# Designs tried in a protein design run: designed miniproteins, single chains, continued (4). Part 21

Each design is a single chain, and the fold is of that chain. pLDDT is the mean over its residues in the fold that is shown.

## One batch from the design tools (miniprotein)

Design m12749
Fold by ESMFold2-Fast:
Structure m12749 (fold): chain A 68 residues (1-68)
Amino acid sequence: MSEEEKKRLIEEAEEKKKRGEEEIKEAMEELKENPEASTEEISRLIGRILRGIGDIIEAELTIKKVEG
């Protein structure tokens, strides 16, 4: 793998991590602002949080694999 490819993969992973963190923050803020949300709405927000966590974990694993 070239140094350019490694840099690109790390940059992509860092962007994915940032997006995941922001998604979690936004979903948590929506939960706090709407405590009367329906069960379906709460489930969707929880799903967004879980997806964000997954993106962060995947990104961190990618960075570790590339950095070696």
Scores: mean pLDDT 82

Design m12750
Fold by ESMFold2-Fast:
Structure m12750 (fold): chain A 62 residues (1-62)
Amino acid sequence: GDERNAAVGRELDRTAARLMATEGLSPEEARRRALEIVGRRFGLSPEEAERLARQAGEKGLT
């Protein structure tokens, strides 16, 4: 539901920001790595995690 979509989106953004800060990754690389990490955490593929995060962002939930 929207709550899970919002949680995925927020966790993705937070994880990407952390990877940029701690590992010096570019925003694009941090985003790809974050999709893998967050996807595993929520039992989603990276593609599924991106879809849910996008849906949450489009609804202003992130």
Scores: mean pLDDT 76

Design m12751
Fold by ESMFold2-Fast:
Structure m12751 (fold): chain A 80 residues (1-80)
Amino acid sequence: MSPEILEAEITLSLGRMYISIGDLLASKGKLEEAAESYEKAIELFKEAARLAENDPELVEEAKELIKEAEAKLEEVKKKL
């Protein structure tokens, strides 16, 4: 595994952690904090896609996670 692919996988995992944090915060009614966590996740998934540019499977996974995070962010923003 190249250092770039390893960094991409770590970055994806961090993004997923922020999705989980956002989901937990949203469930507690902390909508502004949930939105911040989803925005952080989107940034991390975009960076992971950039780092994984030579791995089509990781790029596709990152793009799917970006869409999921953006959908969650829009849902939270509608409640603010």
Scores: mean pLDDT 86

Design m12752
Fold by ESMFold2-Fast:
Structure m12752 (fold): chain A 88 residues (1-88)
Amino acid sequence: MKKISREELEAEVYVALLDIMLGIAKSIASQASGEARKLLNEYIEKLEKLVDEAREAMEKGDFETVRKIYEEAVKLFKEANKKLEELR
C-alpha cells in the first residue's frame, strides 16, 4: 500500500470540504429566489471552477495549491454571504 503523507491527507480533507461547500450552496440555491438565487448561482459557478482546479492539483501532487484553492473558496463564501446580507 502507498504510504500517505500528512500534506496529502490534509489536501484530501480540503477537497472533501470543497465538495461539501458546493453541495450546501446548491441545496440553498434550490430554495432561494430572485436576486439571492442569482448571487448563489454565480457563487456556485466560481466554486465549481475551484473544485475542478483543486482536483487537478491533487492529481499532480501539488498539495500547497489545494490549500490555497480552499482558502480562495472560503474568501468567496465570505463575499457571497456579505452580498446576501445586503439583499435582506
Scores: mean pLDDT 82

Design m12753
Fold by ESMFold2-Fast:
Structure m12753 (fold): chain A 58 residues (1-58)
Amino acid sequence: HMTLEEKIAELEEEVRRALDAYLAQHPDLTPEQVERIRRNAEEALQKLRDYLKAEAEK
């Protein structure tokens, strides 16, 4: 079933919540800086997701 994908989704939500908490502690960041940080985090999460799925298939 979707157990691995569900676990990955839960990890992604935890990372996004941690990122939101971090950004809330740094209100001096501009919207453009926040967007760049969020984009980099989403790219990293996508690479992690792809890596974990590939490892599970081996």
Scores: mean pLDDT 78

Design m12754
Fold by ESMFold2-Fast:
Structure m12754 (fold): chain A 60 residues (1-60)
Amino acid sequence: MAELTPREIEILGLLAEGLSQREIGERLGISPATVSRHLRRILEKLGLASREELVAAVTG
């Protein structure tokens, strides 16, 4: 947790709620492309290979 930025934590929380990249972008006031870039960074930090693995990790 200490390795993630506040923005990355916000994005993880919204993913856990089942939001798409587009919906996360709308909620945070950023583009879907920016959300995608943050997700890639989060995957690197957590050692995960895919968005599907990230969603599984944050959902349960």
Scores: mean pLDDT 77

Design m12755
Fold by ESMFold2-Fast:
Structure m12755 (fold): chain A 63 residues (1-63)
Amino acid sequence: MTGQELFDRIYEAARAARAAGKETVRVEFDQEYTVNGQTVTGKVIVEGPADELLAALEAARAA
């Protein structure tokens, strides 16, 4: 998954949580990076208040 795909999925999860009236959102992704044929796998876990997370992601995208 690219960094943009990850960002979009977190943003969409936060938006969906807010629409469902949930106070918090949690998303977990396995990120795989391929550089010169080497594969590096990392895990990204994002958890927090849906409204604050959504606002922070929008601010980061605008900057």
Scores: mean pLDDT 72

Design m12756
Fold by ESMFold2-Fast:
Structure m12756 (fold): chain A 82 residues (1-82)
Amino acid sequence: AEEYRKKGEELLKQGKFAEAGRYYGLAAQEYLKEGKYDEAIELGKKGVEAGVKDTENPARGTGAALLGLGVEIEALIKKGEL
């Protein structure tokens, strides 16, 4: 989980928004598997934010944002918060 998060942060600093969003989404999925729902929600949101910033490749950015959103929704369901 932390390795994917660190990679996402590095890519974000490089302006590679879609890739950063993808790695934040992967980190969120790992936290979700570990039962760390609050961390999964936080990183899912970061994935959405990074994905929507990619104006050079909107299709990849959209894919990254949808991954983050999916993890957020599943984490909220598992917390009993919808």
Scores: mean pLDDT 79

Design m12757
Fold by ESMFold2-Fast:
Structure m12757 (fold): chain A 59 residues (1-59)
Amino acid sequence: SNKEKGDEYLEKAKKAFEEKKYEEAVEYAQKAVKYYKEAGEDDSEALELLGKARAELEK
């Protein structure tokens, strides 16, 4: 389901962020947001992680 895909990409984004792979974290977080929106699910956590990863790329 789109919710399961959102959860999968959110976990990938979290791992990438922990590994300081911020470009990959942005990509995975964007995919998580997309699938959560398509599922009608809350995308707040994915959006927050996306913002944090983008902020790291600006440093």
Scores: mean pLDDT 86

Design m12758
Fold by ESMFold2-Fast:
Structure m12758 (fold): chain A 60 residues (1-60)
Amino acid sequence: DVEEERRRQRLDTAAELLRTTDMSVSTIARAVGWSSQSTFSREFTKRFGVSPSTYRKRNR
């Protein structure tokens, strides 16, 4: 599924931004094409097993 693969790529880009920048989670969500931070956080957690905030703490 091309759309699923593109979503995964956007989430991978978000993970990189969480590791390498101090951008807020809401700014990162918008930057990678998500209109809702809550939906972004849920999809990120499904892919990585942790919330964006927890991911940043562990990988910074």
Scores: mean pLDDT 83

Design m12759
Fold by ESMFold2-Fast:
Structure m12759 (fold): chain A 82 residues (1-82)
Amino acid sequence: SAEAEAAIAAAEAAIRRATEALRAGRYEEAVRAAEEGVRAGRAGAAAARAAGDKAAALEAEILEGVAAVVLGVARLVLKKES
């Protein structure tokens, strides 16, 4: 579905921004971008499931998981730098 495709694209873009911010030491930006990635991945998985698209649902779930890992790393580093 167009909704699932848009949400998956948003999750990918958010993960890229979060990873770039993390590498650049912009940990607060990395947290915000990773949180956007988790939300977009979750929305994409829900939209894909509603459309019966199992492949898109799995892709969105993987992206949600990747974003969650990046979020965890960014939060941990931010706490240590504080």
Scores: mean pLDDT 89

Design m12760
Fold by ESMFold2-Fast:
Structure m12760 (fold): chain A 63 residues (1-63)
Amino acid sequence: MEELIREAAEKLGVSEEKARALLLGAKILTDKFGEEVAIQYLVREGGLSEEEARYVVELAKKL
């Protein structure tokens, strides 16, 4: 888990704390509502691009 958080933090240019929140949020949203809803939420509320949101969702699947 820590390696995934560090990788996401470096890729997105955010803190490890923010990367952890994004990955856990993406995991929960994907499991409950599906990948498309998770991507849209991360773009609108997380301030990510669609490419960044998709990256986070894919990485969260490894959690």
Scores: mean pLDDT 80

Design m12761
Fold by ESMFold2-Fast:
Structure m12761 (fold): chain A 57 residues (1-57)
Amino acid sequence: GALERVSAEVAAWIAGQDVVDPEAARQRFIDLLREYVEKGELDPETAEAAIARVEAP
């Protein structure tokens, strides 16, 4: 699904980096979720739930 595609894109981005900042990786995941919502490929409620999970301690 859309969440799996977003996760795959983040994983590919991380794999292409020599050094990964965890905050930058988290922000890219959030940005991609918002982009997928804007494209109509992801439900806003599902995106918000995923963002909340990533931001949870």
Scores: mean pLDDT 77

Design m12762
Fold by ESMFold2-Fast:
Structure m12762 (fold): chain A 98 residues (1-98)
Amino acid sequence: DDEVLDLNSLKVVISLVDPNRVLSDEEIRNLSKEEKKELLVKALEKALENEDIGLVRSLLVEYLRLEGKSEEEIEALRSMSDEELRKKAEEVIKKENK
């Protein structure tokens, strides 16, 4: 699999969303693109609640890679302000929760 997130990164995301949820490496590899997006969105919600802007940026990068966005658009996240990152995360959450 050409995985956007490595298994260790996905385990961290899963633990952030649901600390009581334990998935095997095989279960993580078998997660669909849609299931990976759902995990990233829930992790974004938690990162925003905790005001962890560094984590918000990292999660948005992985979300855009999963969406197949250009490297130019992904690189734009590195220069975004904390306020711009928060707004972009809120937009992603609203889009995926529809």
Scores: mean pLDDT 73

Design m12763
Fold by ESMFold2-Fast:
Structure m12763 (fold): chain A 60 residues (1-60)
Amino acid sequence: SEARKEELAERIGELRKKLLESEGLTPNPEELEKGIEDLKTEPLERLEAGLATLEEALAS
């Protein structure tokens, strides 16, 4: 659903921000916003895969 895609895109954006912060980097708001907008154009399966990849990266 549209709502699920938006939720996944926002969550991926949140995890990207968290990943940058875990590396001691300051997130760039413009880059994060662009990333979220790009994600909203992806199919649901791609968003689910991307989320899983980021969760694994943060779990390491």
Scores: mean pLDDT 78

Design m12764
Fold by ESMFold2-Fast:
Structure m12764 (fold): chain A 62 residues (1-62)
Amino acid sequence: DEESAEQARKDFDEELPGWLERMSPEEVGELLREMARNAEEAGGKGAAEALRERADEVLAMS
């Protein structure tokens, strides 16, 4: 759903600088993939898709 996807994008934008201070892009990408799996299991398909897209973007940074 679109609202879940938008919330996931907001959460990503807010948290990303802090994550990159403590983790490599690869580690952040793995974290986002884990979050996407958890979101999908909870029924948040839109959030899961948004998180997977962001994970791919972060992994491409390395």
Scores: mean pLDDT 75

Design m12765
Fold by ESMFold2-Fast:
Structure m12765 (fold): chain A 68 residues (1-68)
Amino acid sequence: DLLEELKKLPVEEQIKALSDPDPEVRAAAALALGEHPEAKEALEKALSDPSPRVRRAALLALGKIGTL
């Protein structure tokens, strides 16, 4: 499970995964970062991602951080 693998990584590596060429990896990284309020700025940038899956994941993660 890609999301579970990304959740095992340090937050810095999860933020780097938001720049991955694969939109499935970027979406999973955004979901994993929903537990890391320090990633709020990176997640806000992901709201502008060309992939609707990544944008949706970033929106859900920001909601989980409680800052929408």
Scores: mean pLDDT 80

Design m12766
Fold by ESMFold2-Fast:
Structure m12766 (fold): chain A 59 residues (1-59)
Amino acid sequence: KEEETKKLIEELIKWASEKYGVDRESIEEQIESVKDKLTEENLKEFKEILEKEIKELEE
């Protein structure tokens, strides 16, 4: 269903908010405005990149 996409969006919002220090609400509004352009495939690829980057921080 849409749960996987929703989880990926939440991960993206959290990452962007923490990395850029931007208000979470503003990021959510931006994502909503481009929601139709955010495919599950694109979000999954981004999540994999994000996880790799986080893992590098643990080194």
Scores: mean pLDDT 64

Design m12767
Fold by ESMFold2-Fast:
Structure m12767 (fold): chain A 70 residues (1-70)
Amino acid sequence: PFASGATPAAIRAVVARAVEAGGHRPDLRAGAAVLDARLDELAARVGPETELSDAQIDELAEAMEAARSA
């Protein structure tokens, strides 16, 4: 779970660990790439060390759910 002060870099690390723990599959690569692109865009706009809002974290969680169901 993400802390109340999660940053794009921290979320990326958590997602990578979750994929590894679940046994990284080739299918998850596409979903992970989409999440990576979103996190990279946020980091480019606000900085990789900038705390994300709860709304931004929720949006990323929805993206993870979409990647899981693919």
Scores: mean pLDDT 65

Design m12768
Fold by ESMFold2-Fast:
Structure m12768 (fold): chain A 64 residues (1-64)
Amino acid sequence: SAEEAFEALKSRADRLSASLLLGLARAYAEGRITLEQLKAALRSVPDQPAEAIDWERIREILEA
């Protein structure tokens, strides 16, 4: 679900770039990846510089 995808993305907020989070949110919203593929991608990402994340924008993308 969109809510499960949103919570999965938030669980990695301190380790992910804004562009990667937006890209994964769009891929999921467009049906290009499953929730399990999203979670797997989040687990495999190396440490990224901390960034301010627009979580409202991510929620909008997932609920579109």
Scores: mean pLDDT 73

Design m12769
Fold by ESMFold2-Fast:
Structure m12769 (fold): chain A 84 residues (1-84)
Amino acid sequence: MRERERKREEARRLLEEARRLIEEARKLLVSDPERAFELLDRAEELVREARRLAEEIGDRELRREALELEVEIGVLYIEAGVLK
C-alpha cells in the first residue's frame, strides 16, 4: 500500500506549504494586501489539491485539516478586502 502512503505524504506536504503561505499572508495583510492576496490564492490551490488527495485515500483527518485551512483562507480574504 505504498501508493496510499505516498498520497498521504503529498497531502501533508501541500498542507504544510499552505500553512506557510497563510502565515506569510497574515504578516503582509496590512502592509501589502496585494501580495497577501497572491499568497492566499496559492495556498487555496494547495489546499484544494490536498483535499482531493485526502478524499482519494479516505483520510478523514487530512480532509478535516484541509477544510479548516479553507475556512481560514476565506476569513483572510475578507480581512484583506476590507483593509484594501
Scores: mean pLDDT 83

Design m12770
Fold by ESMFold2-Fast:
Structure m12770 (fold): chain A 60 residues (1-60)
Amino acid sequence: DAVEEELTKLAGESADGLADAAIKAGHTDKAVEVLEEEAKRSSPSIAKELRRAAERLRAA
């Protein structure tokens, strides 16, 4: 599904943007929580992108 692929890419870009903003603001723990909660309600492909951003935040 082309729409699902597009949404997955947009979700990854949005999650990366949120991660960058959270690192700069010093609110990484809350951003990780939000991303993981959203991933539980998302499709597997979108959840993977959200969890990747959360993992990046944990490494920061």
Scores: mean pLDDT 79

Design m12771
Fold by ESMFold2-Fast:
Structure m12771 (fold): chain A 67 residues (1-67)
Amino acid sequence: GKEELEKFIEELEERIEELEKEIEKLKEKKEKGEISEEEADREIELLEGMIALLEGMIAWLRKLLEK
């Protein structure tokens, strides 16, 4: 089972990277005026919340891998 948990952690880390890229895209759209500041800030806050949740899951899974 340890290999399966490590792969799952890697998948969660990849999802965090994708969410961080989406935040960067939203910041760019906000700067270009393609989206309102209010809408961009709301979506960024949601994505940051998702990242925090995934980071919490990774921390918990890493504790399960410790002896």
Scores: mean pLDDT 86

Design m12772
Fold by ESMFold2-Fast:
Structure m12772 (fold): chain A 84 residues (1-84)
Amino acid sequence: DPKNPLLAEAYSNLGNIYYAMKQYKEAAEAYLKAAEIYEALGDKKEALKAYLAASNAYDKLGNVEEAEKARQKAQEILEKLQEE
């Protein structure tokens, strides 16, 4: 994915809009795209927030497995932040 912070922000905002519209699948997909770009940029704090938002959207869908995968990604980033 391209290292573009404006694209990551656009996906985060798109996720928020879909979430407000109760389109949780589209919200989760948008949040995951934002998280992937933030990880590629090394922006661990924003990547953490985006993975947690994706997990929450998957929880709303009842997609427990995908929600847990997103939480695992968030936990991994949180552990790296504790070393800094």
Scores: mean pLDDT 88

Design m12773
Fold by ESMFold2-Fast:
Structure m12773 (fold): chain A 72 residues (1-72)
Amino acid sequence: SLEEALKHLKEGLDYLARGEYEKAIQHFEKAIELDPELAHAYAVLADAYYKMGNTEKAEEYRKKARELDPSL
């Protein structure tokens, strides 16, 4: 559901803020599994991969986020 997806998005953002990128990614992946149209989850997943040095994955997820919400 959207509510569960948003809970995972928030938990992932908390992990991202603490520099726990692997845990952040797991939560963001769960958010998109629950709501594949949640553009913000793709955008922050891209940020997490970028911080881990995986620029290829970061660019892929950033493009997906923009396809869903061009304002991102």
Scores: mean pLDDT 88

Design m12774
Fold by ESMFold2-Fast:
Structure m12774 (fold): chain A 65 residues (1-65)
Amino acid sequence: MVDQDEVDLALAEIAAGIAVSTIRHHGPEALPEARAFLDRVIAKLRPSVQEEARRLFDEALEKAL
């Protein structure tokens, strides 16, 4: 079946997408809340997956702004 790392990465990608979507709907003022949401969702994942989630969020945010 799917590797647990792949499941964790999928969760990280989904969380980053939701966080960026929050900023797209509410504007840049929602940035602290979006980051806090992302950090809460990924808090229990491996450090490498947390880094990847934050990288995906920052990359998508740079492209959205």
Scores: mean pLDDT 77

Design m12775
Fold by ESMFold2-Fast:
Structure m12775 (fold): chain A 103 residues (1-103)
Amino acid sequence: SEVREQILKALEAVALYLMFLEKDEKKRYKFNEILSEAASRVKAAETDEEMVDAFIEGLKKVIEELNLTEGQIKRILNIMKKYLPEDVYKRVEEAFKKILEEK
């Protein structure tokens, strides 16, 4: 699936951003664990809907575990916009707007 490949590339780009952002080894281990689990779920998913749901849940867990700032969350959205198809990006953006409203 093209959507699967695009989501996996977006996950890789987010992981690279977080590696530069986070210096604590324990937190680095934790977000890599979360993103690896998300990638595994995306690879195992049979539908585009299941892939997108797994992706969004993984991103939510990383935001919560690292207590990311509004600016960092917006940076992640901008990174993902380059890799995701418009319909998938809109779903991710809506989920992130809800998270930002709770901060």
Scores: mean pLDDT 84

Design m12776
Fold by ESMFold2-Fast:
Structure m12776 (fold): chain A 55 residues (1-55)
Amino acid sequence: MNSFDVELERLKKLAEEAKKRNPKLAEFYQKQIDHMEELRKLSKLNEELRKLLES
């Protein structure tokens, strides 16, 4: 189960819904999405580095 991916998809849906009613709220959700995507990328890179260092 990818709880991180599930949360990311949920935020994307919330941003899409908010775009029609409240662009400021949609922007807020987009910032959260961007932040989570950055964390996911860093976690992936850190895992790859760990595997390289583990020999």
Scores: mean pLDDT 78

Design m12777
Fold by ESMFold2-Fast:
Structure m12777 (fold): chain A 56 residues (1-56)
Amino acid sequence: EAALANLQALLVALGVDPATVAALLDDLQAAIAAADAATLAALLQQLADLLNAAQA
């Protein structure tokens, strides 16, 4: 919970759209609850892509 809130704040500070971050975190929470490893891997890749784009 606190880690997700801190990650959201960091991504917003880097210029990522808050709505995009919120949607990604919601999807991540749902994937964790479902124990869906493939969806978790895809969502983590999307997060990495957002961080790389924000840092470029």
Scores: mean pLDDT 72

Design m12778
Fold by ESMFold2-Fast:
Structure m12778 (fold): chain A 76 residues (1-76)
Amino acid sequence: KIDEVIRLLEEAREAAKRGDIEKALELLKKTLQVGKDIPVAVMGARAAIKALERGDIELALTVLDNTITTLKLLAS
């Protein structure tokens, strides 16, 4: 469900903002499993994972914000 994927991405964004990168990565990897049939979620989660793995927290947060906004629009 898109709503479940949005919640997981929002939790990942919150974890990343708190500096809990391990939890953010765990939630993003779960998003890839739960949202596997939602291309926007898969692309956003993969981009955020890559950014976090490179230590680019600002880029990861930007990607997550854009992905969440797009998914909320699609869920409406």
Scores: mean pLDDT 86

Design m12779
Fold by ESMFold2-Fast:
Structure m12779 (fold): chain A 63 residues (1-63)
Amino acid sequence: HMEERKAELDRKIAELDAQPESLEVQIERDIYEAFKLILTVLEALDTADSPEEIRRKARELAK
């Protein structure tokens, strides 16, 4: 479920925020934030009414 995965990513980001800033910490945070964005996109596509609507939304989001 997308919601559970987003919550896990939020937890990981919060753990990184507790660490001193470094290049490695910044990269990991950026990766987790990118995954959250991807999950949000997938969730939006999952609420589409038909395969054609899914394709349309995917093309729109990929622009």
Scores: mean pLDDT 71

Design m12780
Fold by ESMFold2-Fast:
Structure m12780 (fold): chain A 58 residues (1-58)
Amino acid sequence: MRLRATAVRENPEYPEIKKGDEVLILEVVDDDKVKAKSLKTGVEAVIPISYLSPGEEV
């Protein structure tokens, strides 16, 4: 199952994903990072999991 979460922070290092954007978690890349796809723009980025709210399964 894929997990949906909301970005809770903005960071210039991840300009494709802004605070308040919904993302789809595609895979865990590292202990503290996930590959996520923006539902608004469709871009994929690797971002720290601490930048995301607790997700829901979709």
Scores: mean pLDDT 71

Design m12781
Fold by ESMFold2-Fast:
Structure m12781 (fold): chain A 85 residues (1-85)
Amino acid sequence: MEKELIELAAERMRENLSKIKTLTEEQIEALVKTARDTLERYGANPQLIGKAVYDTARELGLSELAAEMAKIAATISVQEAVKEL
């Protein structure tokens, strides 16, 4: 169950992050990895996952706007995954 939630959230996050045209594939994978690690550690808390993705986006040198967009995408992706299960 938990592993299925993490995989579903990661897949939806890749789809939602790919809509942010300024993100490279390498940046998307780094953000998805941060989200997976956070999901495994803290569970399906959309706010904590969104914050972790934001912090990682800023560390990658993304603008505040791009980091906020990534945070929103991550938060929505976790909410969608939880709703589908």
Scores: mean pLDDT 84

Design m12782
Fold by ESMFold2-Fast:
Structure m12782 (fold): chain A 80 residues (1-80)
Amino acid sequence: MAEEALRAGEEGDRAHVEPLIRLLEEHPDPEVRRAAALALGRIGPNPAAVEPLRRAYREDPSPEVRRAAARALGMIGDGS
């Protein structure tokens, strides 16, 4: 399991990941939230992104955003 390797990566990606997390959680347009979720998945494994993606998968009212969050979790290897 890659617990420490994921934490080591968070510093460099935090400046890009945090704005995407905010778009995923706060933007009124579900199309923008969907794009933010997919962008988080494409950036790759980042522990800061896992919890927001799981929350979006559970709580987002848009089925498209929930699907994108599930796909992003799968892309970063935590969607099993």
Scores: mean pLDDT 71

Design m12783
Fold by ESMFold2-Fast:
Order: sequence, then C-alpha cells, then structure tokens
Structure m12783 (fold): chain A 68 residues (1-68)
Amino acid sequence: NALAHYNLGLVYESLNQPDDAIKAYKKAIELDPNFALAHYELARLLHFNDQPELALKEYERYNELRLA
C-alpha cells in the first residue's frame, strides 16, 4: 500500500529521521509511480539533504503528474 509508506515517511519526518523518511517515500513511489505528493515530499527532503540533482528530478515528476 503506497499510502501507508507515504504516511510512514511523514511519521519519520516528525521524528527528525530524514534518511528513513526518504526510504519510505521511495517505497511509496515504487508501489505507485503516479503518487504526486510522494514525489513532492521526496523532492523537498532531497533538497534539504543536499541532493539537489535528485530533488530536481522528483520535482519534475511532481509537476508532470500535477499538470496531467
């Protein structure tokens, strides 16, 4: 269930565990590649985790899904 992994990512963020949150959002995307909010949350975390190239890729996916 992609939503369960997305929610787990949100929980890890609230616990200040960004690496675990990133893994949870990636799993949500693996289960549902069209999960726009999971791409957005992953992009935001990757940006703050000093991974701007990966963040940009996820933001591009989010925008594609949002505008479809």
Scores: mean pLDDT 86

Design m12784
Fold by ESMFold2-Fast:
Structure m12784 (fold): chain A 73 residues (1-73)
Amino acid sequence: KKQEAENLVKKGEEAFKQGKLDEAERYYRQALELDPNNAKAWRGLAEVYLAKGDLVNAGIYRSLARKAEAQAA
């Protein structure tokens, strides 16, 4: 479960790096279905939404990433 979520995060990061925002979002959401406390996936969603110009959702996902970091630590 946790390893599968990390693999999906890596796929999301690669898709984001290639400018494939919709693919990146899909991978990050799949990672969160397996591990809802995955801070990297929440940060990835924040960056995707920021790149799309959705500042409100970017802010929400950034806050969720910080909360997940605190829970994982």
Scores: mean pLDDT 83

Design m12785
Fold by ESMFold2-Fast:
Structure m12785 (fold): chain A 89 residues (1-89)
Amino acid sequence: MDEELEEEILESLALMIISLFKRYAPKLSEEERIEEARRTAKLLAKILKKIKNEELREKLIEEFGRALLEAGVPEEVVEELVEEIRKEV
């Protein structure tokens, strides 16, 4: 597979997952938002591990953290999940 095309697909997939979370998470209860945030973090970690560009990975991690805060996930949970993803990738 074309390496550039693979990275573009992975970036698009990560952004789509982040976008879907931003759309649906505010409609959930606080408990459901936290649970969904944790599930989404695990899924994103698997995708981001396949991205070799470190700057792109960090940008996507930061975008995810911002999306969690905007969706009303508690700051302490956001910090926990962002750090967990960084350690996994």
Scores: mean pLDDT 82

Design m12786
Fold by ESMFold2-Fast:
Structure m12786 (fold): chain A 100 residues (1-100)
Amino acid sequence: NAEKAAELAREAAELLRKAAELSENEELSKELESLAERAEEIAEMIESGDEEEIERAYYAAVILAGTLAGLAKHEENEEVSELLKEAAEKLAEAANLLEE
């Protein structure tokens, strides 16, 4: 279900923007804003309906989910860590839906 996968990627972008706002670390905040833009690009690739773009979106979602899970494990701010974990889970679910 490509439509649901795109929705999950957009939800991940919103969670990442919220994490960026809550982060007291300027470098991390800027990185999270960049990763939110990447999640939005993934949603746009899915919404394009192009098979090659959807395949690229699948790999991008898998990579981004892994990146966010890694960041969450090293994040000392529990609220930011939880938002990163939730965003990672949504991107992993989006990738799973694109494989079906």
Scores: mean pLDDT 87

Design m12787
Fold by ESMFold2-Fast:
Structure m12787 (fold): chain A 80 residues (1-80)
Amino acid sequence: SMEEERARLLKEAAEERLKENPDDITAWYQLAKAYRDLGEYEKAIEAYKKMLEVAESRGVTLPDKEKWEKEIQELKKKLE
């Protein structure tokens, strides 16, 4: 579908951004969303966790940290 094609292109763009700057919180978020939309739930979980790890290490306050932790738990349920 067009949505799947868009998600694949977003994934590739986020991966290229992360090659240049692995501390790009926005790129980790985009990568997680792209993997989620592609049904790659394990990779989406890892990307969300990396987003949270990078934000903490950089001293960046992410709004709604509980929202991201909830999304990780919901993705884990999809793997059951």
Scores: mean pLDDT 84

